# Designed miniproteins, single chains, continued (2), part 67

Each design is a single chain, and the fold is of that chain. pLDDT is the mean over its residues in the fold that is shown.

## One batch from the design tools (miniprotein)

Design m6301
Fold by ESMFold2-Fast:
Structure m6301 (fold): chain A 71 residues (1-71)
Amino acid sequence: SAEEKLLAEFKEKAQRELELLRQLAATDPEALSPELVETLEAYLQRILASKSLEEALAERNKMLSFLQSLA
């Protein structure tokens, strides 16, 4: 279905973001605190664990709200 395809694409993007976050944390450990890395990784893992597009979007919105609180 179109929803299943969109969910798969959304998870693929979240997986790429998780890989980039881990690479940044490993390459430049001073760029992000360990606590921030752990928190962002937890949000991305929640998106990856989502069973529906609606659930994935809700978890993404929570992550974006957290990031906005840091600005």
Scores: mean pLDDT 86

Design m6302
Fold by ESMFold2-Fast:
Structure m6302 (fold): chain A 100 residues (1-100)
Amino acid sequence: SKEAEALIEEGKKALEEGDYEAAVEYYTKALEIAKKERSILYIDAKIGLGRAKIKLGDPSGKKVLENGLALRATGEALRAMAEGDNEKARKILEEAEKEI
């Protein structure tokens, strides 16, 4: 949805400005909307929320980020494998593991 996308952009701006509390609020709202709508933006909102929480020193942030990155990597790797690109799939999974 346009609302979830706008909230993700606001969260990104808040992170860039160092307003980590505002970033958590924007990404949390985006995640709730994306989840209800079954939107692909659910993954982006979850990754943003995890990063914002880590910046705030919230110990739950790492798990939220890890879950989001795993979802993104799994989806991208499965798509690459379906296209016959096993090397790309392996690279996607290896890069995700480095960020976890």
Scores: mean pLDDT 85

Design m6303
Fold by ESMFold2-Fast:
Structure m6303 (fold): chain A 102 residues (1-102)
Amino acid sequence: MSLEELRKLSSSELKEALIASGLARNPETGAVPPPVSELNKQLTEIIKKMKEPKPLEGELADLVDALERAFIRAALGEEVPEDASIAVRAGRVLLAMARQLE
């Protein structure tokens, strides 16, 4: 299982990478990145609710992990073509999760 290195990144480090990439709201300035896509808005809400850990299982957990990997690599300037397709699927899952939070 190749996800062990990604688990070494703290939630704060992931959040910083997303802020640097313009994918998350800056909590100190309150700045919202323009333009903000629907997926970026949903990702921001999910990060905010990460303090309420509901266990993710099966394909849902795999898709979320793939999305996190894609965003971390993009923030580091790496091109990961395989993660691009997975990020789209993970985005759909994040939208479905956000609907459950309403």
Scores: mean pLDDT 51

Design m6304
Fold by ESMFold2-Fast:
Structure m6304 (fold): chain A 81 residues (1-81)
Amino acid sequence: MSKEELKEKALELADRAFELANEIIRQSTDLNVQLDAAVKLLEVAVDRALIDRMTPEELEESIKRLEKIVADLEAQLEKLR
């Protein structure tokens, strides 16, 4: 995968995480669940801001973190039903 492809994948995952976290915050009445989603949003925002300055290795690490965040948020949203 090229650096440009890694960057594109990282941006797509960041956008997905943002959408999921916003939906959790809107649907949940549990403050702890809302705060967890907000903290994950801040982590995503930091990675997103740094994407243009990342090496390919840093992008791969960012993608791994973002994939985990997306999976955690998707699982949380499923529990809220």
Scores: mean pLDDT 83

Design m6305
Fold by ESMFold2-Fast:
Structure m6305 (fold): chain A 114 residues (1-114)
Amino acid sequence: RPELVREVVAELKGTILIVAENLTDEEMDRLAREVPAIVVDLSGLTPEEREAYRKAIEEGAKEGNAIVYFTDGTPEDVEEALEKAREDFPKALEIARQAGNDGLADAMERARAA
């Protein structure tokens, strides 16, 4: 299953990913609304599964040029991830356009404007 996650993440050219633990559904929804990012919740997994998924996401992100932030679920860590995602958004948008994903880039721009 981690191998499949790596393959999926590798296709997310220029996408921002926030990988989190111990977040509520409301906090995950807030993250998704505040920035044009995909939130991956690792809550409820064993420590071994969390490690395997983090490695798979990191490897897939390197292959796909996705930008990844790992958080431990503290409010401070989440706010820092949001701030960095906002700062890195222009870079993610450029990577998406360079990869020929104009539809994704246009969707990201609209999400930022909303």
Scores: mean pLDDT 68

Design m6306
Fold by ESMFold2-Fast:
Structure m6306 (fold): chain A 55 residues (1-55)
Amino acid sequence: MLDSMVRTGLLAVREGLVSPQGALDAVTRAAEAHEGPDGARRAGDQLRRQLAAES
């Protein structure tokens, strides 16, 4: 589930639908609601790493 959320956020940024910060905020919030603080932290860190690799 977290991997799907992170991938969706990354694709939205790549398609120009949202800003990187907007995607990070949305994915982190969704992950926290589903998986708690640990899930939010992991999803946020993973998306941040993926975005950094794209830059």
Scores: mean pLDDT 78

Design m6307
Fold by ESMFold2-Fast:
Structure m6307 (fold): chain A 61 residues (1-61)
Amino acid sequence: MEEIIKKLREGKVDEISIEELAKALGVTPEQAKEIKEYVKNPKKKVSDEVRDLLEELGIFK
């Protein structure tokens, strides 16, 4: 879990599969996909639930 969060903070989301991310964060595969897209492009709009999760992880700007 910590390793996946570190990769997210470092922007290395391509090294994490959607399934691994979904299991690590306890989110749906659709939400995990939103998280990966947001880390690649922070200007993309995400759902409020995903935004709150990203803020807790210290990834959301």
Scores: mean pLDDT 75

Design m6308
Fold by ESMFold2-Fast:
Structure m6308 (fold): chain A 95 residues (1-95)
Amino acid sequence: SEREEVEKKALELLIKGEIGKGMGLLFQYYAKTKPRVSPEERIEEYEEMIKILEEAKEKVKEDKELVEKLEKEIEILKEFKEAAEKVLEELKKKE
């Protein structure tokens, strides 16, 4: 599928240390396929991206510098996910 091909290409870029290109490919794919998403779908997108970064981290675990860079990207995505979860909680409280 197009999703599997994009995820595979992103993973290859992340493993090579081309973090900006790998992340850019993922964000472009989600923007193209889901330009307007619910908060629940946005949380799922961040979880999927975190999963790919965690896989890249495991594959390059001996490269401490690259692992640290991947961990920083994971932390940023976790912050984005937490912000989206807070928005979702506020929306549920207003209904």
Scores: mean pLDDT 80

Design m6309
Fold by ESMFold2-Fast:
Structure m6309 (fold): chain A 93 residues (1-93)
Amino acid sequence: MAEEERLAALRERLLEILARVREAVEAGDFEKALELLEGEARRAIEPLADDPRVLALLARLEGPLARLGEALVARDREAALAAVAEMEAILRA
């Protein structure tokens, strides 16, 4: 159904953004990783924010996303990559 296609497209877009976040973290560019989350991920989600399935997905991502944000501010590469991996696993489930 078209709604399932939109959710699948959102999951794919978020995985693409997380791959770029991973690359930025691996390069030591924690500010770029934070900008990708605050800008591109927010813009991808915003048009779908009223969809209950999107809200359920975001609820599952809330914990790892908070840990990722904290790790990026602390410049903790290992913690940031662990949080990215957890979010990727949720998006692929």
Scores: mean pLDDT 83

Design m6310
Fold by ESMFold2-Fast:
Structure m6310 (fold): chain A 66 residues (1-66)
Amino acid sequence: MTPEEAVARVIHQLTGLPLETIRAMTDEEKAAALNKVIPGFTPEDVERMRKAVENGLAALAEERAA
């Protein structure tokens, strides 16, 4: 699973929007959709979430390799 796919799945779960719709969205559109559920969500928060997922997936892969 890619970080981008994981972010799309989180947005799908929180907003109820179809995954195909979310994958076609820009970070600004993703932030706007999330802002309907979590007021104050910004495009910078979307990028921060993507990086957090990327780091989390890397850490889990390292733990499993050890």
Scores: mean pLDDT 74

Design m6311
Fold by ESMFold2-Fast:
Structure m6311 (fold): chain A 64 residues (1-64)
Amino acid sequence: MDKEAIEAAYEAFREATVGTPGSMAFPIAFQAAVQTLVEEYGLSIDEASILAGEALSRYLSELL
């Protein structure tokens, strides 16, 4: 499991949700996470989308 890639997705979610209000927060965060994983970690869009989806699900379930 790529812990570094998941950490990067979490940071992208944090940054994107701070700047984006309401119902657009999560789709914008998802796009930011995919872009970060592709650019920083060299993943394919398909691989980045899978990891970003897993990170989003974990982010939502682990939020206090």
Scores: mean pLDDT 69

Design m6312
Fold by ESMFold2-Fast:
Structure m6312 (fold): chain A 64 residues (1-64)
Amino acid sequence: SAKLEELERQLENLEKAAKEGIETGDKVVLRAALKEAEELLKQIEDPELKKRMEELIKEIRSHL
């Protein structure tokens, strides 16, 4: 679905932002990415996307 495809793109963008924040040690970027990830998680109904977003949230939290 179009909504699922959009959520997948947003997740991929957050994964890239989180990776850059981790590599640069930018906790401001990581906190912003965490907030956006938690908000997007509320919109995800697909179980595989939900798991992927939860894994991203866990990764970001491990660097904060």
Scores: mean pLDDT 86

Design m6313
Fold by ESMFold2-Fast:
Structure m6313 (fold): chain A 77 residues (1-77)
Amino acid sequence: PAVEAGRLAQEVWDIAKTKGAKEALLFAAKRLGIEVDENASLEEIKETLRKAIPSLSVYEQNVANAAILAASIEEAK
């Protein structure tokens, strides 16, 4: 549901700020049911999420996009 997706997007931003880019990406992938290797690079995890976006609902796409954006901002610091 939309409310749950909004909550997850907020959690992703909070994780990125407190624990960093990789933790935010892994959290989003797990919550969206997307399998990623925990040992994969940040770029590999982002690419996996991007490839999954077309198969997600609009609400899930918002969570995936939030994770990619938040991780990219943290990496740029």
Scores: mean pLDDT 80

Design m6314
Fold by ESMFold2-Fast:
Structure m6314 (fold): chain A 86 residues (1-86)
Amino acid sequence: MVEIIGLSLSLTGDTVTGTAEARNFSEEQARVTLELVSGSARKTLEAIMKGGESVKLTLVGPAQDVTLRMRVEDESGEVREASLTL
């Protein structure tokens, strides 16, 4: 079982900071992808969670037309997705 714990977007001037947290409650490995789409920019971070691990990922971009998306997929094929839009 994998879970997305939360997503947040913080604005400072013309900049947005997107933060997302996920946790792997299984004994298996899980892949995490965080994507920030803002203005004309698209940024992606990937991470691996071993069994029992959590990860917190942060991406920064322009504060216009913002979408933050996290996807978590484990080795059993369980998928969790969440998104936050300004």
Scores: mean pLDDT 86

Design m6315
Fold by ESMFold2-Fast:
Structure m6315 (fold): chain A 71 residues (1-71)
Amino acid sequence: KTEEEKKKALEQLKKDIEETVKLRDNPVNKELIEEIRKELEENKLEKAIDILSKYTGDESIKEKVKKYLEL
């Protein structure tokens, strides 16, 4: 896949993370979600996945990260 497609997918993933936090009204720590978004913006995918596995517990976000990595 092209670098542009991957960056577009990253931007969509960031939006999906924000929407998940807003819609679920769950007690997810905002600071941890912000850290995940920053790691994704810097294309540090391994760090973003590590944070997700430890803190969010949201299966939909994990699946979206996995799909992004498969691009």
Scores: mean pLDDT 62

Design m6316
Fold by ESMFold2-Fast:
Structure m6316 (fold): chain A 55 residues (1-55)
Amino acid sequence: MEKLRRIIEEVTGREVPLEKVSLDTHFYDFGGNGSLTRELLKRLKEELGITLPED
C-alpha cells in the first residue's frame, strides 16, 4: 500500500493518508480526469499489477 500511495501522490501531486489507499479505491477518489486517469492507471498496472476501470 505504501507504494500505491506514493504513485498516487506523484501523479496527482497531493498527499494521501495511507489508510485511505487500497486496491479497491477508484482513481476518481484522487481527482481523476482524462489525462491524469490514464497516467495513473498505466503506472498502477505496470508497478502493482492493478486493473482499474477507465470510465
Scores: mean pLDDT 57

Design m6317
Fold by ESMFold2-Fast:
Structure m6317 (fold): chain A 75 residues (1-75)
Amino acid sequence: IDDLLAGLELARELVERGDLAGAVRLLQETKSGAERRGISGEVLEALDRAIAAARAGDGETALEHLERAMESLRK
């Protein structure tokens, strides 16, 4: 879980810097890690939405979904 959170924090930094392509790649890797660990569908849904928003160039929406994924991982 801590390594997944670290990945999401780094993805957040990439989005804030405008590196949306880097954020997409890191979010995909983080999602694969979450899937292997059997993390809840709620987290996977938030990651999918963050990836979609980042691909669309919508950094603000990507950050919102990243925050939701991080919150769900901490519970």
Scores: mean pLDDT 82

Design m6318
Fold by ESMFold2-Fast:
Structure m6318 (fold): chain A 73 residues (1-73)
Amino acid sequence: MLRLLIEAEVPKEKLEEIVEAIRSLPEVVSVTASEDGRIRVVAEVEDEEEAERLVEEIEKLGAKVTAKRIEPL
């Protein structure tokens, strides 16, 4: 199992909607959001393929992923 740390930017007007959608994903442990439309997502995934899939899902929800880090849990 791996910890995935994602930093992303979301439109301010959709911040609450996108954060709620991301929090509903089963792999997501926490989401922190700033008023600037920046979010930080912490997720737990089984492998790197799951991490890539989760990043793609987050992008499809309207977030622009700016950074990601994968580390052993």
Scores: mean pLDDT 83

Design m6319
Fold by ESMFold2-Fast:
Structure m6319 (fold): chain A 67 residues (1-67)
Amino acid sequence: MEKTEELVRRAAEENGGKLSASQIVDIAHESGIPATQRQVSTLMRLMGLKRASAEQALEILETLKHM
C-alpha cells in the first residue's frame, strides 16, 4: 500500500495533480496488480472522471486488487 501511495503521489505531482487511465495502469503494474486500461477507464467512467486525483486513483487501485 505505501509503495502504491508513493507512486500515485509522485505521478500526480508530475501531472498537475491528476492521473490518466494509462498512468493508473502503469502504477497498478508496478504494484503487482494485474489491471487493463479498459478496467481502469470503466471504473473512471462509473465515477464520472476524465482524470483522477491521487485519492481517486488510490480508490481505483484498491478496487482493482479485489477484482
Scores: mean pLDDT 80

Design m6320
Fold by ESMFold2-Fast:
Structure m6320 (fold): chain A 82 residues (1-82)
Amino acid sequence: SDAEILAGIRAIAEEVAARLPEDERETLLAQLDHLLADPRASPAGVAEALIQRVREALAQGLLPEEFARRALAELEELLARA
């Protein structure tokens, strides 16, 4: 269901946020809250936005590579179900 997919995305976002510096964490969570506040939020759109944030954080060296790779794989699986 969309609710289950969105819950999975939120859980992954919280795990990513916990490993980011405060400014990047606040930006990620604010973006997620903005997307989820839309009552017609597309799970695919939310997943794609989080995938982009994780890739950017990885490129900046803000996330461990192994963790980022796992998070991206889980998000891509959720995106495929959306």
Scores: mean pLDDT 83

Design m6321
Fold by ESMFold2-Fast:
Structure m6321 (fold): chain A 72 residues (1-72)
Amino acid sequence: MEELLKKAHELQGKVEAKIKELYEKKPEVREIAEKYGEKLDPIVSKPEKTEEDYKEAIKILEEALEELEKLE
């Protein structure tokens, strides 16, 4: 569990940093940020998260980061 939690937090930080970097330069960043937020909302809204929830969050964050990298 701890390794999944750490990976999820590291990926979230990378996604947030990338959004901040590109926000003023690429209008598509806003759409990706909204899409990513909508996908994560069901997981974030859970009071207790399982290992499966963290794995799904990691998958969503990795997909978001890949889409953001394509904008460069």
Scores: mean pLDDT 79

Design m6322
Fold by ESMFold2-Fast:
Structure m6322 (fold): chain A 63 residues (1-63)
Amino acid sequence: MVVRGAKIYVEGKAAPGAKARVEFPDGRTAEGTVLHVKGDRALVKATLADGTEVYALGPIVEL
């Protein structure tokens, strides 16, 4: 499953392997790992609280 419209929060520079916090469009959050960065957007593999793995794509917000 790929969720579009998520916000990707990264401490420092977004790069493959970096830890990210994902905010889904429904307001839920999950921790994940950046897989790919293209411009101002990132693809992240995140694990939900129930153990479900999802892919999230959205704009990068650097903290």
Scores: mean pLDDT 80

Design m6323
Fold by ESMFold2-Fast:
Structure m6323 (fold): chain A 93 residues (1-93)
Amino acid sequence: MKAVEYYRKYLDTKDINEGKKASAILRQEVKTNPDAAIDTAREMARIRGYTDDEIDGIVDLIRQGLDAKKNSDTPEAASVVTAAGIVMSSLVL
């Protein structure tokens, strides 16, 4: 996935601009194709060296954000972006 490619470059080069590109793409995927965003987050977590249990925790965080949008007075985009932001902070920063 494109976001994963930028994330690999960020980890290799330590260029924060590549990390920002990965984050931006993941946030767009969360809005347009949540299942693809979950797959992207899993792959980023694997690259980072997380265990399967830790990866499942990251996926659950994204799923909770998606579920919250259905029952929240907060605009859908805000809830989804918050979940993606938390995941990206833990993976990039």
Scores: mean pLDDT 66

Design m6324
Fold by ESMFold2-Fast:
Structure m6324 (fold): chain A 90 residues (1-90)
Amino acid sequence: ATWEEIDAEMAEGAVTSFRGAIEAYEKGDLEKAETSLIAGLAFADLVRPEDLPVLAEGYEVMAKIAEEKGDTELAEHYRRKAEEVRRQAA
């Protein structure tokens, strides 16, 4: 019971963090977007199948932030993760 409840709360928290990060990025708040993504991605493995599209979008935003910082290799890494998650969601 306790572990199932914790996993569900962490999964929901991750999705909320991804949505908040995407919105922050769209508003130009890169620091808030990156912080929220790091928090959510810590629980990426707990994300439910129905929320995989939001996880994929979160990885895309992380890739854009990495690219804006000049880290092309990290940006490519996150874009690959986004495509992998999208394939799982399909």
Scores: mean pLDDT 80

Design m6325
Fold by ESMFold2-Fast:
Structure m6325 (fold): chain A 81 residues (1-81)
Amino acid sequence: SIDDIINSVINDAIDRRRQSPIDTPIVMTYTVTLSDGSTVTITVISSYDKERNEVVIYVNTTITKPDGSVEEKREIIREPA
């Protein structure tokens, strides 16, 4: 499901940042086409908050349907580094 894809992407971003903490934000974009012809674009920005010693993940999900309608979802996740 789409939620499984989003969760996988978020977990990978967290693990990547924990394994190799880098001061520079990392930006990744994933595009998936669903069976109904909808296009899902997931943009993940992972950064490190040194004051809190946390990994900060910004997630922006855009769903474009075949009729041209667009839905957006934005999330911010904070996890210990």
Scores: mean pLDDT 78

Design m6326
Fold by ESMFold2-Fast:
Structure m6326 (fold): chain A 93 residues (1-93)
Amino acid sequence: SMKKKLEELLERIRKIEEEALEQIEKETDDEKKREIVKEGIIESVKLLAELLGLPEEVKEEIIKLIEEAYETGDTSKFKEAAEILNKAIEEFK
């Protein structure tokens, strides 16, 4: 069932988020905290891209936008990445 695969993926993403938050609580360096969050988001995007069967080019664009957001502090890049991902999810119907 596609629904079951999606539920299993969402639980894996939730676990990644919980582990990242636990590491952040133990970390005092803001730069390292940002890196933990970035890595967790990128890993979650890779899992979603695999489930959705996204073209490699689309996956790479989303990851690039996330990396640019962290490097430059431009949070509009996160919104752009989310819009690309949401469009892919809507087309997965």
Scores: mean pLDDT 77

Design m6327
Fold by ESMFold2-Fast:
Structure m6327 (fold): chain A 73 residues (1-73)
Amino acid sequence: MEEELRKELEKRPDFNEKSIESFLADYRQLVAEGLTEEELKRELEKHPDVLSALFSIELRRAIDAAFARRKAA
């Protein structure tokens, strides 16, 4: 997931190395807080066009939704 995500961000001309590193650090923090990579991957697949300044916000929303579903399942 993380390597795959970095690869996608590297294709974006609006992302530089520091922006990618910052994004991945935030992503690692969220994974460390208990969200599974599979749940993150599923949520990211729902928002393929949000790979911009809004991506981090959408990722946090996806995490909240994934935790809610985990409790229901």
Scores: mean pLDDT 60

Design m6328
Fold by ESMFold2-Fast:
Structure m6328 (fold): chain A 71 residues (1-71)
Amino acid sequence: GLPEGFTQRDVDVARALLLSELEAEKDEEGIEELKNASPAEVLERFREWVTELLTRAVDAAIEEQKKRLAA
């Protein structure tokens, strides 16, 4: 039942990282959904989360640089 090219370890690591984030946010509904999610759904959610984190980090760095150049 694993997506092609992925191992059970990849899914377990992705799920653990997502659970840690949801537990920090105290999102009990999200935690329950993730515990019942398929390997493919876990990897898809992890991809979306990593993409969002990267986008926010890049946007924050660009805005910080703009402020430094304006000062």
Scores: mean pLDDT 79

Design m6329
Fold by ESMFold2-Fast:
Structure m6329 (fold): chain A 74 residues (1-74)
Amino acid sequence: NTADAHAAGKGGAGGAARAGGEAGQLASEIVFDVTKENGGKVSSKEAGEAAEKAGGKRAGDQAYREVERMAKLS
């Protein structure tokens, strides 16, 4: 809850929201797709590389962080 609120706030209604929102959305979709393709598991490196390949460095960074966060919560 608190972490989700903080993560939502990170997309912030500033210029960062445009770049972060698009990259974050793409990163989330790629993490989901790669996780499904790998039978429900994914590494931060694998997700980051896939996202960077599809959407550039920012998307890769976001996917890497998201998978690390998910692994920490698991």
Scores: mean pLDDT 60

Design m6330
Fold by ESMFold2-Fast:
Structure m6330 (fold): chain A 83 residues (1-83)
Amino acid sequence: KKELIKLLKEISAKLSAGEEPSEEELEEMLKLAEKNKRESTIELIKELKERIEKGEMTEEAKNEILARLSEEIRKLEKELYPD
């Protein structure tokens, strides 16, 4: 889970900076999400990958994906650090 959180934060930071994550980064994220059995995270990464591949990353789509990434990170961090 810690590696998944780290990569989710890196992807979120890139998108916030107006950068696109690489296909390799998205594939690594997908593998970690599958390993951790995080269905909502898997769906989010697949959608992000599809939008990037199609060139459909609008500001609206980016903001929606950033909000969903933030929520997934929050849920994962709460599971690891319930303090």
Scores: mean pLDDT 77

Design m6331
Fold by ESMFold2-Fast:
Structure m6331 (fold): chain A 87 residues (1-87)
Amino acid sequence: SQAQNFFNQGIQFFNQGRFQDSIDSFINSINLTDGDPSMSDLRAQSTFNLGVVYDRMGRTDQSRNLFQRVVDDFPDTSWARIAQQRL
């Protein structure tokens, strides 16, 4: 899907240290998964990884808010458990 492609691009940019491009790609993935329950795991993954990018940039308030969002909005995913360990 296009959402999966943006997620994959986000990971690629993050690994290259291209943090703004990574953020933009994860946001695009999140937006494309909005309102589709079948994409909730991908949305949780994208939201979690967006938090990881902000954490790497030293933007601790933004990263903490994103990890909290994964815990609150996607509690039944493995990403919520991993995000809780980052809070």
Scores: mean pLDDT 91

Design m6332
Fold by ESMFold2-Fast:
Structure m6332 (fold): chain A 72 residues (1-72)
Amino acid sequence: MTLYLLGVPVSEEAIEAAKEALEAAGAVSVRVDGNTVLGVFESREKAEAAREAVSALPGVDAAGTAIAALPL
């Protein structure tokens, strides 16, 4: 099964809100790396829905969000 990584660049103040939004969108795991919140999703559709939800938050760099397929 292919997993999908969503990377979300955020301001420091938006880290908690972005993390919560990814968890609410069904992320299998969420981690923080500096000013980037990373969520892993079971499908591209879930990752795309999470990207749309998180892009609406203040302090999120919507243009900097990216989705990548993870090889197992």
Scores: mean pLDDT 83

Design m6333
Fold by ESMFold2-Fast:
Structure m6333 (fold): chain A 72 residues (1-72)
Amino acid sequence: MLSREEIRALVERGGHLLGARLAAEGHDAAVAAISEIAREYKKKYGSTEKAWEEEPEEVAERYVEAALAHGA
């Protein structure tokens, strides 16, 4: 199981790294939750990159909490 600190470090290095790690470890529910968050940010800002520019801490924490809530 990944710690909050390990998840946060992966998110800060790049959101795709967290998704790849969760997928490799079979955390399908966590992967789905993170993908849904990315989809919502794409709808709000037009891209996930723009969401990271506008509200970086909120984006990071939302990904961390979603991964933890789904047993990652």
Scores: mean pLDDT 77

Design m6334
Fold by ESMFold2-Fast:
Structure m6334 (fold): chain A 80 residues (1-80)
Amino acid sequence: SEEEKLFEEFIERGKEVLERLLAAHPDWTREEALEWAERIVKVFERMLKEMGYSDEFIEKFRERALKELRELVDKWLAER
Protein backbone atom coordinates (compact mmCIF):
# COMPACT_ATOMS: atom_id res chain seq x y z
CA SER A 1 0.00 0.00 0.00
CA GLU A 2 0.96 3.67 -0.34
CA GLU A 3 1.03 4.02 3.47
CA GLU A 4 3.32 0.98 3.91
CA LYS A 5 5.67 2.35 1.22
CA LEU A 6 5.77 5.75 2.94
CA PHE A 7 6.47 4.09 6.33
CA GLU A 8 9.30 2.02 4.82
CA GLU A 9 10.85 5.04 3.04
CA PHE A 10 10.78 7.30 6.13
CA ILE A 11 12.00 4.55 8.48
CA GLU A 12 14.90 3.70 6.10
CA ARG A 13 15.81 7.42 5.90
CA GLY A 14 15.68 7.63 9.70
CA LYS A 15 17.91 4.57 10.08
CA GLU A 16 20.44 6.02 7.61
CA VAL A 17 20.58 9.33 9.52
CA LEU A 18 20.89 7.56 12.89
CA GLU A 19 23.62 5.16 11.63
CA ARG A 20 25.66 8.16 10.42
CA LEU A 21 25.22 9.96 13.75
CA LEU A 22 26.17 6.85 15.78
CA ALA A 23 29.27 6.25 13.60
CA ALA A 24 30.35 9.88 14.19
CA HIS A 25 29.77 9.60 17.98
CA PRO A 26 31.20 6.27 19.24
CA ASP A 27 31.33 7.74 22.79
CA TRP A 28 27.54 8.26 23.05
CA THR A 29 25.63 6.55 25.85
CA ARG A 30 22.44 4.58 25.13
CA GLU A 31 20.44 7.52 26.51
CA GLU A 32 22.15 10.03 24.17
CA ALA A 33 21.63 7.73 21.16
CA LEU A 34 17.94 7.27 22.05
CA GLU A 35 17.47 11.06 22.41
CA TRP A 36 18.70 11.48 18.81
CA ALA A 37 16.45 8.64 17.62
CA GLU A 38 13.50 10.52 19.19
CA ARG A 39 14.57 13.79 17.48
CA ILE A 40 14.75 12.05 14.08
CA VAL A 41 11.25 10.56 14.53
CA LYS A 42 9.86 14.00 15.52
CA VAL A 43 11.23 15.51 12.29
CA PHE A 44 9.34 12.89 10.23
CA GLU A 45 6.20 13.35 12.37
CA ARG A 46 6.22 17.08 11.50
CA MET A 47 6.69 16.27 7.78
CA LEU A 48 3.76 13.81 7.84
CA LYS A 49 1.56 16.39 9.60
CA GLU A 50 2.48 19.04 6.98
CA MET A 51 1.63 16.49 4.25
CA GLY A 52 -1.89 16.20 5.72
CA TYR A 53 -1.75 12.76 7.38
CA SER A 54 -4.07 12.02 10.33
CA ASP A 55 -2.96 11.95 13.97
CA GLU A 56 -3.78 8.20 14.03
CA PHE A 57 -1.51 7.56 11.01
CA ILE A 58 1.31 9.64 12.53
CA GLU A 59 1.02 7.79 15.88
CA LYS A 60 1.29 4.41 14.09
CA PHE A 61 4.36 5.73 12.25
CA ARG A 62 5.88 6.95 15.54
CA GLU A 63 5.40 3.56 17.23
CA ARG A 64 6.99 1.61 14.35
CA ALA A 65 9.81 4.11 13.72
CA LEU A 66 10.77 4.32 17.43
CA LYS A 67 10.76 0.51 17.71
CA GLU A 68 13.07 0.10 14.69
CA LEU A 69 15.42 2.97 15.66
CA ARG A 70 15.67 1.66 19.26
CA GLU A 71 16.57 -1.77 17.83
CA LEU A 72 19.28 -0.07 15.74
CA VAL A 73 20.68 1.64 18.88
CA ASP A 74 20.72 -1.67 20.80
CA LYS A 75 22.50 -3.40 17.88
CA TRP A 76 25.08 -0.56 17.73
CA LEU A 77 25.73 -0.87 21.49
CA ALA A 78 26.22 -4.66 21.20
CA GLU A 79 28.72 -4.27 18.31
CA ARG A 80 30.98 -1.57 19.86
Scores: mean pLDDT 86

Design m6335
Fold by ESMFold2-Fast:
Parts: C-alpha cells; structure tokens; sequence
Structure m6335 (fold): chain A 95 residues (1-95)
C-alpha cells in the first residue's frame, strides 16, 4: 500500500508540473494513472466516494468552461488537490 501511495504521489507531482507547463493532455494522463493506483488500494466504498467527488469537481468545471482546454485548466488543479488530500488521509492511517 505505501509503495503505491508513493507512486501515486509522484504521478501527481508530475501532473502538477505538466499543468504548470501547459501540457494539459499529459497532466490528465498522469492524473488518471494516479487515480487508478489509488483505487487499487481503496475499499469499494472509498472508491465510490472518490468517483462522486471527482464527478462533482467535473460538473463545476463544465459549468464555467467554454472549451475542452478551459475545462481541463479548471478541473485538473482541483482534482490533483483532491487526490493529494486522499493520499495524506491514507498515509495518516498507516494502512
């Protein structure tokens, strides 16, 4: 579990860097890889909660965005933040 958490954290750091460089496609790909790794260590209930929270962030971004690029610029920072918070929560549990 800890090894996968470290890998997910590294993917989120890379996603944040790609976002800062304006590479929205790479940032999105790295975010999806981090989500996949986190889901592999979460319970079924925790996975459902994560999916619902990500969907909510996506809905709010879509309301404000007029293009796909604008959507990703609004969505990716909030999604990365959510996953960073989830990793910290799991690490504090030491599970």
Amino acid sequence: KLEKLEEARKLLEQAREALEQGDLKKANELLNQAITLLKSILSEEERKELDERLKEIGKEARKQATSLDEFLRLFLPKAIELLEEEIERIEEKLK
Scores: mean pLDDT 82

Design m6336
Fold by ESMFold2-Fast:
Structure m6336 (fold): chain A 67 residues (1-67)
Amino acid sequence: MSEELRKQMKEELSVIIKEDDVEVIAKKLKETLLKLGFSEEAAEEIKNKVLKLDLNTIKKNLKSYIE
């Protein structure tokens, strides 16, 4: 993944991590991935994986990508 793509991902994830709803986080992650050039199939798969996690686990995982 390019350095610019990593930076944009971190900026988007820093906004998404402030959400307190798993469904909202999953939807915003899919939208971000599509914006960054991921396929709809890949973005949907990641969204579905996120929907299976609890909110605290999601926030910890997002924080690890940002930091």
Scores: mean pLDDT 80

